# Designs tried in a protein design run: designed miniproteins, single chains, continued (3). Part 57

Each design is a single chain, and the fold is of that chain. pLDDT is the mean over its residues in the fold that is shown.

## One batch from the design tools (miniprotein)

Design m10088
Fold by ESMFold2-Fast:
Structure m10088 (fold): chain A 83 residues (1-83)
Amino acid sequence: KEIEELEEKAKEAEKKGDYKTAGEHYEKAGKLYEEQGDIEKAIEYYRKAAEAYKKAGDLKKALEADVKAGVLELELAVKKVFP
């Protein structure tokens, strides 16, 4: 429920050109997916947040989101190699 609402709010913000707000909602969704253990969805949403932050010109938040996604990608890769 909460994640779905965040996804809809992020998409609406993107349609309005409010990329900073879209990035914040995508980042929150990524964090909630991470807390639920859905690492693949968490990576997807942190990458969406990074893209939105880049469009907003917030390069610091974009880099922070990309780093979070990268760390989770390494975690997922390790789990696939060492199950």
Scores: mean pLDDT 85

Design m10089
Fold by ESMFold2-Fast:
Structure m10089 (fold): chain A 55 residues (1-55)
Amino acid sequence: DELLERLRERYPELSEETLREAVRWAEGLRRALKLPDSYLLPLAEMFLDAEIKYK
């Protein structure tokens, strides 16, 4: 929820659906690797960077 809000501010041109996919991916990877919550934003940004550059 907080992560999704931060992503909306940083990526206002991206669809809500794309941002939610980034959040789900970041949360899944964070949980799998047992990373601190502080990694959620950089992980979500990595997902969005890949989606933007390679689409």
Scores: mean pLDDT 77

Design m10090
Fold by ESMFold2-Fast:
Structure m10090 (fold): chain A 64 residues (1-64)
Amino acid sequence: MKEDALKAADLAIEKYRGTSPVLAEELERLKKEMEEKGITDLDEFYARMQEAVARARAREAALA
């Protein structure tokens, strides 16, 4: 599936692994959950990804 949520997650993981390993881990967890639940809704994926991004950045900022 060309616009599959799992494919979008995989691309995001690779993109962000170079900038935020914490975010990459959060996205890997999200991808596992999507695989388990069969989530293909890109809107749901992007909503959760935005939360994961904000959470990862907040965690790294708090540790600084």
Scores: mean pLDDT 73

Design m10091
Fold by ESMFold2-Fast:
Structure m10091 (fold): chain A 85 residues (1-85)
Amino acid sequence: EPLYRPNPLLRELLEEVGLTKEEYTLGEILEGLIRWAREKGLFDPEDGGVIDLRGTRLGEVLGVDRVSVLDVDLLRERILRSVTP
């Protein structure tokens, strides 16, 4: 799989969940961001697959206020805006 270098804001979020590499696959970045959202308590208590991102740094990175972890195509598209090959 191709490797991507996160931008500074995305890298800061990944470092908060123990991810300190220079390059990652999109799947590794997505898993790290889902872990970050879970550790910050951003998952909807009625729907554990939905993340409320309003007012968060992750919401700023992805440009969305609310997203489902099942919307993998949307999440990948938004992550690609914050990484370089």
Scores: mean pLDDT 81

Design m10092
Fold by ESMFold2-Fast:
Structure m10092 (fold): chain A 86 residues (1-86)
Amino acid sequence: SGLPELTPELAEAIARGIAEGLSPEEIQERLKAAGLISEDNTILAVSVIYDEASGEKIALVLVENAEGRVGLYDISPLAPEETARA
């Protein structure tokens, strides 16, 4: 199937998984079980960065579909505090 739409529900589920310390694979399985992504979707990477100079938190997710197309999802507004570095 296609790439998932970035809904508030999808973004929140990913952010929760990151906050719980789940791996990309564990987040992927949770999202599939919840019906938030297709069974053919793969989470390739989850990156969380805290820029101490600006105080900015960045959270990016890479998702691949069955056809090998990759989407970049910015969930930075929902980046959990637990993933930021002091």
Scores: mean pLDDT 78

Design m10093
Fold by ESMFold2-Fast:
Structure m10093 (fold): chain A 75 residues (1-75)
Amino acid sequence: SLLQQAGDAFRAGNYEEGIELLYQAAKENPDLKSIPLLAGLAFYDKGRKDIAKLAFEKSLELGVENAKKYLEELG
């Protein structure tokens, strides 16, 4: 599954690929649309603002309004 592939990418350190795979999964299944936001929050907590920003941008493209506040905090 795309979620399993995203997990594999994250374990390999391929973070941008992992976020893109989560975005593809969320586009195919709207019930998963919060997953890129959750991944972004996890990377933000780890100090990976670059990956968090990418995840929040993808979350906003999916219509997750909460992502806008986090993007504004990142500058």
Scores: mean pLDDT 87

Design m10094
Fold by ESMFold2-Fast:
Structure m10094 (fold): chain A 65 residues (1-65)
Amino acid sequence: MEITDGEILESLIRMELGIAKSRFPELAEEVEELAEKAIEAARKGDLEKAREYRKEMIEYVDKAE
């Protein structure tokens, strides 16, 4: 089974989204929007855009602490 960079990135984003929603349920809506954009970009093969949205999601959560 061939695992693509996009599949790895999608799995990582989904895991990070789950953790973020568990830690900061009040931010769930914004974090979900960023994660959805990152996953969509990864599925389209736009790994640069996917990484940018993932970074924005992480920075959003980091700023909440």
Scores: mean pLDDT 79

Design m10096
Fold by ESMFold2-Fast:
Structure m10096 (fold): chain A 70 residues (1-70)
Amino acid sequence: PSEEEFEAEVLLALALIYLGIAKANGDSPETLAELDRLVAEAEEAYKAGDVSRVQELLNRIKELLRESDK
């Protein structure tokens, strides 16, 4: 795999890890639904080879998790 493919794969893996943590913590159904959508978008960006988009979506996931910490 190319370096770009490897970076996208690592970013996608991080997104999946964050989703798993949110599910394990019992986050709200609304937060989990939004995370599922962002992860699905990240998977599609990864398939398209768009590393920048995967990174953007990972940042959105991190922001959402920060906001849900109430």
Scores: mean pLDDT 76

Design m10097
Fold by ESMFold2-Fast:
Structure m10097 (fold): chain A 58 residues (1-58)
Amino acid sequence: SEIDKLKEEGAEAGLNRDFDKAIEAALKLAELLEKQGNESGAEAYRKSAENIREEAAK
């Protein structure tokens, strides 16, 4: 599924410390989950993207 693919892409980007791709994957996951009515999941991924931005600033 698209969600599973984005989860894999985000995890891979995170392992490689590719912060831009990890943020993009998290935000795309948030959008898809929100469209599916999973507001809690969408908010979790938006928060994850924010945390990745903070990590990238180190």
Scores: mean pLDDT 81

Design m10098
Fold by ESMFold2-Fast:
Structure m10098 (fold): chain A 58 residues (1-58)
Amino acid sequence: STIDPELLELEIEESLYLMKSSVYKLAGDEKKAEEYRKKAEELKKKRRELEEELKKKA
């Protein structure tokens, strides 16, 4: 297996935004929790698209 740095960055960012969403939800800031949840979903979509692209190149 090979590690793609861009794919790895997207995975790390997704995890970070999910963590931030959880923290704000526990703090009672539902608006910020929703914002970070949405950002994580967008990163998940980008990650899936990049994974498909890399699969075509491999």
Scores: mean pLDDT 81

Design m10099
Fold by ESMFold2-Fast:
Structure m10099 (fold): chain A 61 residues (1-61)
Amino acid sequence: SMYEEQGKKEEEKFKEALAAGAPSAELAALATKAVNYYLKAGNDEKAEKFAEEASRRLQEL
């Protein structure tokens, strides 16, 4: 699915931005885009798992 591919790209951007010390607002926006793309792809399990992972990582900042 094109949406799942876009979700993976936004997830990769999130991980790279997190490693680079990007602001929490930017990280949250990237995570939200990834989750929304996974939901549009019909992959709600992956959307939920990534949302939980991103939330945990943002709370550790």
Scores: mean pLDDT 86

Design m10100
Fold by ESMFold2-Fast:
Structure m10100 (fold): chain A 97 residues (1-97)
Amino acid sequence: SLEETARKLADILLEAEENGKKMKFKLDRPITDEDLALAANLILERTEGRRQLAYVEKTDDYYLLAVGRLENGVTRDGILFKVKKDGTVESIGKVKL
């Protein structure tokens, strides 16, 4: 379901950001903009606004996303993820602003 996919995505992204762990995962279905919007909201809610999902790049094949500390409305010092629209999610490194 939409909620299950978004919750799973939020959990994976937050776990990777919190522990710096390399993650590679395949979700059961293609990822949509709606999935990412819900996951972004879940990340804010679960962290009491201390973490944010930010869009770095959007292409026809993938999203490049950062999950990091929310400071004055901006995402700072986080983990960079490549989320392919086929459902593949992988951490690609630490992001420094």
Scores: mean pLDDT 78

Design m10101
Fold by ESMFold2-Fast:
Structure m10101 (fold): chain A 55 residues (1-55)
Amino acid sequence: MSEEEIKAVKEFGEKARQVVADGRAQGLSPEELAARLKAVTDEFNKKLDEIEKKE
């Protein structure tokens, strides 16, 4: 696993944790929280694709 992949995984975990924490603090609905988590997941998958293409 490349250094860029390791960084992407760590950033994903941090962003997901922050989204859940912020969502709970703001009283977001399960649907709104799911939408925000999907956006974070989509960004992570896109980043992984870009890293794989460079190698």
Scores: mean pLDDT 78

Design m10102
Fold by ESMFold2-Fast:
Structure m10102 (fold): chain A 72 residues (1-72)
Amino acid sequence: SSLSAEEIAAFEAEFKRFDTDGDGVLSRAELREFLRSLGLDPTDEEIAALDRDGDGVVDWDEFLEILTALRL
């Protein structure tokens, strides 16, 4: 993977911080807040495109894919 173990650990901590429900997934609203914390302002359409399964939530694996995609 393109992420270091240190980066993965840091992002796992942030994922858990934004996972306000503690269910192991991020809602689209929580994902938007995370991206805004990085200085991004995604549209609802862009958030929907990042939700690969289209189920309204983003799990840890999808979250890692989003982070790698933002670098490409």
Scores: mean pLDDT 72

Design m10103
Fold by ESMFold2-Fast:
Structure m10103 (fold): chain A 104 residues (1-104)
Amino acid sequence: SMMAAATLSVRATVRTVDGETVVELEVTGADSYASEELRERTLRLIEEAARDAGPGPVGVAATVDEDGNGTAVAFDAARVAVGAASEIAEGEKATALKKGLVAE
């Protein structure tokens, strides 16, 4: 599969600092993006998913195409340690990832 979509893995932590809500992100795979716009769109999508998950450390996985269109899934950070990668991705992208791992 030489035409795989770009995939990011993110560790996100939501904190309150001086009365303001701050989202801290650690991103893997961002350097694979050819465009700063694509990176910014992807990070925004991840930040939205992290905020929706609420306060505390959360894991976020995002799968994004070259145009910055994609999905992000936020989950409990403890679940990352016991879950399969296919469980944290959504829709057709999760199915494609699972097929890649178990190709016949």
Scores: mean pLDDT 48

Design m10104
Fold by ESMFold2-Fast:
Structure m10104 (fold): chain A 63 residues (1-63)
Amino acid sequence: MSPLEKAIEYARKGREAAEKGDNETAIKYYKKALEYLEKEPDPKNPVVLTLRAEIEKGIKELS
């Protein structure tokens, strides 16, 4: 599984945790997603940029 695929997976788990009101778990998964995005070879990929912005917004809203 590529770093981007793992980032998408952890972002999905973060959203699911947030929907259940588990903000601590949501933030943990969002941070894991960001770690995998940092490992992507093309940081200017529109998918990478969009996903990073969504995750950072999610963390800010739950923090």
Scores: mean pLDDT 81

Design m10105
Fold by ESMFold2-Fast:
Structure m10105 (fold): chain A 64 residues (1-64)
Amino acid sequence: SALTEEAIEAIRAGDYERLEELLVRAVLTDPELAREMLEAVRKEAIRLGDEELAARLDRAIQSL
């Protein structure tokens, strides 16, 4: 989805604030896609070696 692509771009840019805003919007707008988006974004964070972001995303997934 467009939101997932924007979230991945935000990670690549190091824009964690924008990433959080996009994820919150996804959760409120489409809960089904939000979970897949969170999982995809977390996987990308792990691939990039961003352990702090991966941990934050894991907490978000656990809260769904």
Scores: mean pLDDT 78

Design m10106
Fold by ESMFold2-Fast:
Structure m10106 (fold): chain A 57 residues (1-57)
Amino acid sequence: SATLEALAKKLGVSVENVLRIAELLAADPRLARGLLRKDAGMSDEEIAALEEIARRL
């Protein structure tokens, strides 16, 4: 989707990596949020967008 492509560009990663991150958010939201904040420097709004994508997977 256009949202996945936009997030991939913003994070500087492939769409496949965005999908993997979304899967991790679905499996363990707390752990995944911590990793995204520390590793990727993502905002809470960006993490919420990934959670929406994970819910739609």
Scores: mean pLDDT 71

Design m10107
Fold by ESMFold2-Fast:
Structure m10107 (fold): chain A 66 residues (1-66)
Amino acid sequence: MSEEEAIERLKRELGLSEEEARRLLEAAKTLLQHFSRELTVAYLMRFGGLSEEQARLVVELAETLL
C-alpha cells in the first residue's frame, strides 16, 4: 500500500484533511518504533481523540508503510 492510498483511506473513513491524515500516520509510525501495537492504539485513542476502531485502522495502515 502506498502512503497516498493510506491518506485517502483515512480521509474517507475518519473525515480527516490530507494534512491531518498525514500527521496521524507519521505519529503512528513513530510510536510503533518505540511502543507495542496495543500501547500505540491506546495513545491514539487518549491523545488523538480516536475511537478504538479508528486508532486500530491508523496503526494497521502505518504498519504497512514501515
Scores: mean pLDDT 83

Design m10108
Fold by ESMFold2-Fast:
Structure m10108 (fold): chain A 80 residues (1-80)
Amino acid sequence: APTREQLLKAIGLLLRAIGLRLEAEQLLKKKKVPKPEAYLKGEEAFKKGLEAFKAGDYETAIKHFEEAIKHYKEAIKEIE
């Protein structure tokens, strides 16, 4: 079974990824620019993280959410 620590870490990373995703979406709407590759990579990683999280695979969810966060931060920097 996954540890309580892995579950809590996965939840924290999920919430952070959601926040960055929303920030990137708002910037894309405001700037009216095409979705950068980093945003698309973030969306793919976020989707994989959600699938792992729903399956109870918190270790895999953590890895994908960390990747999503990295890509969304890159996208935000590129859009700003």
Scores: mean pLDDT 87

Design m10109
Fold by ESMFold2-Fast:
Structure m10109 (fold): chain A 75 residues (1-75)
Amino acid sequence: ERKKIEEEAEELTEKLIELIKSKGVSDEALAEIAKGFVTYLKNLKLSEEFEKKLLERVIKAAEEAKNYLTKKAIE
């Protein structure tokens, strides 16, 4: 059922964001996580808009974590 799949995808997205924010990850690890997540979302055959929205949330969280570390290094 589509709603159950969407709920599971949202739950996994939230867990990924929490892990990225709480435990800084390397650029290489972020790339692997992003690749795996894209493959996971494509396999669910959800709407392109929904997939993009979840992926954007993960990428944004990763960018925020990276910017935080970069700003700390510059300071």
Scores: mean pLDDT 70

Design m10110
Fold by ESMFold2-Fast:
Structure m10110 (fold): chain A 74 residues (1-74)
Amino acid sequence: MIPQEELDAETVIALAEMARAIVKLDYERGIISEEAYKKAMELLDKAIEYARQGKIDEAVKYLREALKLMDEAA
């Protein structure tokens, strides 16, 4: 796994945007529920917001929660 210290704001934002695209496609294809879709999008939006604020640890926390939710919902 990539160490947390090697993740910058730009990388976290890029990963979160990619995850948002995947979640949208999974929802449109009926792979995940509307509740899971909305929650994953909320978590990814928070990850992007915290990354833009320079709060990388918080951003990574929300990104991890979103990815875990996506994995469990699929």
Scores: mean pLDDT 79

Design m10111
Fold by ESMFold2-Fast:
Structure m10111 (fold): chain A 68 residues (1-68)
Amino acid sequence: MSHEEIVDNVVAEAIKNKLNISPQTLALLRAAGVPESLILELVRRAQEAGLGGGEPGLEDYTRALIAA
């Protein structure tokens, strides 16, 4: 799976389930080697979707996606 596909899937899951993009989620993406430019794009897309106050849970999804 490409870094762009990881970011796209994480954003789609966050929007679908109204999940918060936590600092832990960003740290998992950085640890997986996702470029900072794509992380900034993910944060921008989440902000545009109004995800600043969503539920936790995205970290587990992100971890599973990276491990796939």
Scores: mean pLDDT 76

Design m10112
Fold by ESMFold2-Fast:
Structure m10112 (fold): chain A 102 residues (1-102)
Amino acid sequence: HMVPQVSLSPASTTVAAGGTVTLTFTISNLEPGKTYQVELYVQKDGGKKKLVASKTITGDQTSATFTVTNLEAGTTYTFWIKVTDLETGQTAESEPATVTVT
């Protein structure tokens, strides 16, 4: 049984307060025609991991983006993508992506 693999880019970036960050995720080992839940999690300055956004994709889609706004000055945010196969319940998580706000 194939387990989804997921990555998130850019792995590290710096933005000004009030700026916008576009995070691109890439997913492999999906089955065409099946549905998957994609969840974006954030951790602010090493605090609690929280769900920020989610979307459903089909297995014929291998990449998409999340746009993040309203980032706080002087703060470091760590983001993760979690992918869930809605039929089997199998999950995969990306490596973290770090956004520093100046």
Scores: mean pLDDT 79

Design m10113
Fold by ESMFold2-Fast:
Structure m10113 (fold): chain A 72 residues (1-72)
Amino acid sequence: MKEKEEEAKLALEHAKAVADALEKDAPEEAEEIKKEGEEFAKAIKEGDEEAAKKEEKEFLEALKKALEKKAA
């Protein structure tokens, strides 16, 4: 349980850092990254492996969109 709580905390911190770094170039996508990161962290904390995989995919898709906007 403690290990999953720590993993969830790290996932949330990483999502927040990524969102903060992209906020100026892609504010809408940065907000989505932060939201998906929070849902991913929650799924890890709850031990829902199926939900965690789904939220990780949504987080990566949001990150891809933000990076495409920054590159444009």
Scores: mean pLDDT 78

Design m10114
Fold by ESMFold2-Fast:
Structure m10114 (fold): chain A 82 residues (1-82)
Amino acid sequence: MSEKAKKFLEALEEEAKKLKKPFESGEEALEFIKKVLKEVFPDDPEVKALKNSSPEEIYPVLEKLNIDPEEVAKILEENSKK
């Protein structure tokens, strides 16, 4: 796993632990992923360019950062059980 991927996954897990309720939709989950990306990589040009929380915008950025979408989904599911 790349250092960037590890840093993002660790931040995503910490932010997910702060959630009071599980996500109501995939769109809400994508918006959360976008928020964490902008918090972890504020100076990354591709992350700065993210305007929408669509799969078509988020997934290419995750792939560029070598982040596995399945690891992201696992963290969100494990930490949103309340």
Scores: mean pLDDT 76

Design m10115
Fold by ESMFold2-Fast:
Structure m10115 (fold): chain A 61 residues (1-61)
Amino acid sequence: MEAEIERLQREMAELAVKLTEANENKDTASAAELGERLTRLGRELAARGLAPAVKGAIIPF
């Protein structure tokens, strides 16, 4: 569990940096792909109860 958590967090951090760089370089296609992946990983961490992502927000539906 710990190793997987660190791996996911590390990958998210790397993707966040790449997303920022893609946005700064106006690489819209890469930015969109990286953003989707980041959202996915963030939700996986939240589902594990480790990262407060959307928990505590108003219920959408």
Scores: mean pLDDT 69

Design m10116
Fold by ESMFold2-Fast:
Order: C-alpha cells, then structure tokens, then sequence
Structure m10116 (fold): chain A 93 residues (1-93)
C-alpha cells in the first residue's frame, strides 16, 4: 500500500539519523511511520534500538516485544535477539 511505502521511506530516513546519533529525530520518524502503518514490525525494532541507544531500556523492551507480537519469522528473530541484548545491558547498568 502507499501507507506501507511511506512508512518504509520514513523508517529508512530514521535509520540514517540513528547512525548519525540523532536519536530523538530518528524516533520522530519511526513514530510517523507507525502512525501510517502500525503493523510495520521493522519500525518497532528500530524504535527499540533508538531507545536502547539512549539507555531507555524499559521503552526499548516494550517496542521489541511489540515487534515480536506482529513480526514475521525473521523480524521476530531480530527483535528477540535485540530484546535479550537489552535485558543484559539493563542488568549491567
């Protein structure tokens, strides 16, 4: 759908901002993507990663759990690995 294509575009733009350390700006783009397509599991995964980079562990866990709920097999695997990594990071903090 056009909504999914725009959500994918916003998510790709957010990923570039994430790699630049612009976490708040990346989060805004992922939230816009999810407003268009809340079933787009990749946007939930990257939203979790942005919060993890900010050390907001509980938010990151919440968003990875959402990605596990709605994602395909590959997306669920990715989100599960990120969720486990986040639990370890939270315990070490």
Amino acid sequence: SQAREEAERLTREGILLLYQGKYDEAIELYEKALALDPDYAMAWIYLGEAYLKQKKYDKALEYYEKAIEIGDEAERTMATINLETTKEAKAAA
Scores: mean pLDDT 90

Design m10117
Fold by ESMFold2-Fast:
Structure m10117 (fold): chain A 59 residues (1-59)
Amino acid sequence: MKLSKEELELVVEATMAAMRAYVLKNEEALRLAHEAADAAVAGDLERARELLEKAKELL
């Protein structure tokens, strides 16, 4: 599988957001961060960015 630079950056940011959500016990932010990572891997960059921003707002 060959990820673009933007897809890879979104996966990394989503993973970092998921780690923060896990430490803070924010289950909704953790769920959104996981969905963002899945969307980025699927190539849906618009959805990945939207979900990641929502996760960041909860952190």
Scores: mean pLDDT 79

Design m10118
Fold by ESMFold2-Fast:
Structure m10118 (fold): chain A 67 residues (1-67)
Amino acid sequence: KLEEAIKKAFESGDSSLLPKPIKAAWILLHSEHTGVELNEEQKKLIESVKKEDIEKAKELIKKYLEE
């Protein structure tokens, strides 16, 4: 279910159903990939999540997108 939610978020751009760490990681990866700057709401969300959790979430997203 989490893998499907991550894939759906990347395809649709709708991250609302993702857990906060996964959502923060998705926003960062999407910004890095597209070059779009983060808005204030996205920055606040990212700051609300531990860096360790964001790093783990990035690895999960990469793994699920490769599979």
Scores: mean pLDDT 72

Design m10119
Fold by ESMFold2-Fast:
Parts: C-alpha cells; structure tokens; sequence
Structure m10119 (fold): chain A 81 residues (1-81)
C-alpha cells in the first residue's frame, strides 16, 4: 500500500493535472478531443487503483470527488464532439 503522504501527493498531482487539462480545453477549442477523452479514461483507471490501496476515509472521499470531476469533464468534452 502507498503511505498516506504518498497518496496525498499523488492526489494533489492528479488535481493539478485535471485543472491544467480543463484550462487547456478552455484555451484550445481545436484540441484533439478524442486524445483528451482517452487521457481522462486512463485517469479514472489510476484513481480506481489508488482507491483499492487506500483505507483512509478522508482520502477515499477525495478520490470520489476527483472521479466526479473527471466524469463532468468527460461529459463536457463529449458535448463538443
């Protein structure tokens, strides 16, 4: 299992990457939406893996919030296809 500190750092990195992706999508209307969708699918897979290795309920709740944000962004991108 990941340490709590390592898990927190991984989640912070994921949050930053997700915000960067959202900002990129807003700034680049001609972005490759299919590639971005594939990236989000990979992100969900990684969050599911982290969820299996984390027992801390606060961190699990944070992962669930991130999964929700990824799904919201996927829906936004799909609406642009």
Amino acid sequence: MLSKEEAEEALRAFERDLEALRAHLAAHPDADLETLLRGLERGLEELEKLKKEIEDPELLKRIEELERRVEELRAEIEARL
Scores: mean pLDDT 80

Design m10120
Fold by ESMFold2-Fast:
Structure m10120 (fold): chain A 85 residues (1-85)
Amino acid sequence: MKAVIGIGSTPNASQATIDAALAAGKAQAEKLGLEVVKEVYKTGKNGAQALREAKKAVEEEGGKIKASTIVLDDGGATGAVVGEV
């Protein structure tokens, strides 16, 4: 089975937190037995909006949300959402 990962970040999130969120999303997909076939990147003004945009991106790709994680830093938040397609 296949997965899409939606990544939602605040504008001030570091590349390190974006990379960490993607790594966490890939680890969640692997635990679920899903092959990641697409990554979609979105932004939101705060952590809650960034997560909503990530979920919306996964749903727009036909993904059914299976897992989500959030990575925080001093400047922002990055969420990773795993959807099965």
Scores: mean pLDDT 83

Design m10121
Fold by ESMFold2-Fast:
Structure m10121 (fold): chain A 55 residues (1-55)
Amino acid sequence: AFAADVALMAEAGRRAREALAAGDREGAQKILTETASRLKNPALAAYVRRQAELV
């Protein structure tokens, strides 16, 4: 469901920001790529994968 995907993205964004604040860029990328693989909506999955490339 779209709402479930949005909730997953919000949590992943929070965790990725915490990882980046701690200097863990690789951990942030891993969080985002793993979340993208769990998203049902293909456009949201593509968006999150793109965000992983930019960290």
Scores: mean pLDDT 80

Design m10122
Fold by ESMFold2-Fast:
Structure m10122 (fold): chain A 55 residues (1-55)
Amino acid sequence: SMEEILEELKKIWLLSLEDPKKAGELGVELQKRYGLSEEEFLRLYFEAAAEIEAE
């Protein structure tokens, strides 16, 4: 679901602050797993980041 994707992307965003290489690897894996286009992935990734910043 979209909610599951956003929650996983939030975890990847938080990980990117500690281990950007591992976060990048997980991001590519997630993009392939959910069949997201580059544009869809970036849109959702920045949406997840914005939700973290609003907390």
Scores: mean pLDDT 83

Design m10123
Fold by ESMFold2-Fast:
Structure m10123 (fold): chain A 90 residues (1-90)
Amino acid sequence: MAEEALRAIDEAIRALRRGDVEEALRHTRRAIGYLMELLRETEDLEKINKLIAAILLLIGAEFELEKLGDVETAIALLEAARDLLKEALE
């Protein structure tokens, strides 16, 4: 689940770098789904806080892509979510 979420975030970033916003949105939504499932299975409060923050950043990236079209901001939000998820997995 966590590895699948990281992969989905990386695929979203790569899609944006290729200019494929539609593919990036699909991968971002998949990553949100994986993190929501991981959150249901997590009991560690520090990890829960990092997972919630990562989910909110991914929702922000989805909003930037769907409503504002700001690809640079969306990439920054996806990268921040990836970093928080990596920290949560330590």
Scores: mean pLDDT 86

Design m10124
Fold by ESMFold2-Fast:
Structure m10124 (fold): chain A 85 residues (1-85)
Amino acid sequence: MVDKKALLEAIALVLRGIGLILDAERAIKEKNKEEAERIIEEAERLIEEAEKLKKEYPEVKELADRAIELAKKALELAKKAIEES
């Protein structure tokens, strides 16, 4: 049985990861370094939260791994926004 709270938290992390990718793409388009730096901090926090969640609740590992993948993509895009400005 999966902990329902852990499942909802994992889903929320995935949605946050998607949002960070969209924000990072916008930061690249607008050449907004301040937004890109904020996205880097948010992505790093999301990775930490997802790593902790999957260690505590192995049942949500697949969702947590997906959230980490999304956050890493956002981090890469945000770093590109800083480098191209």
Scores: mean pLDDT 85

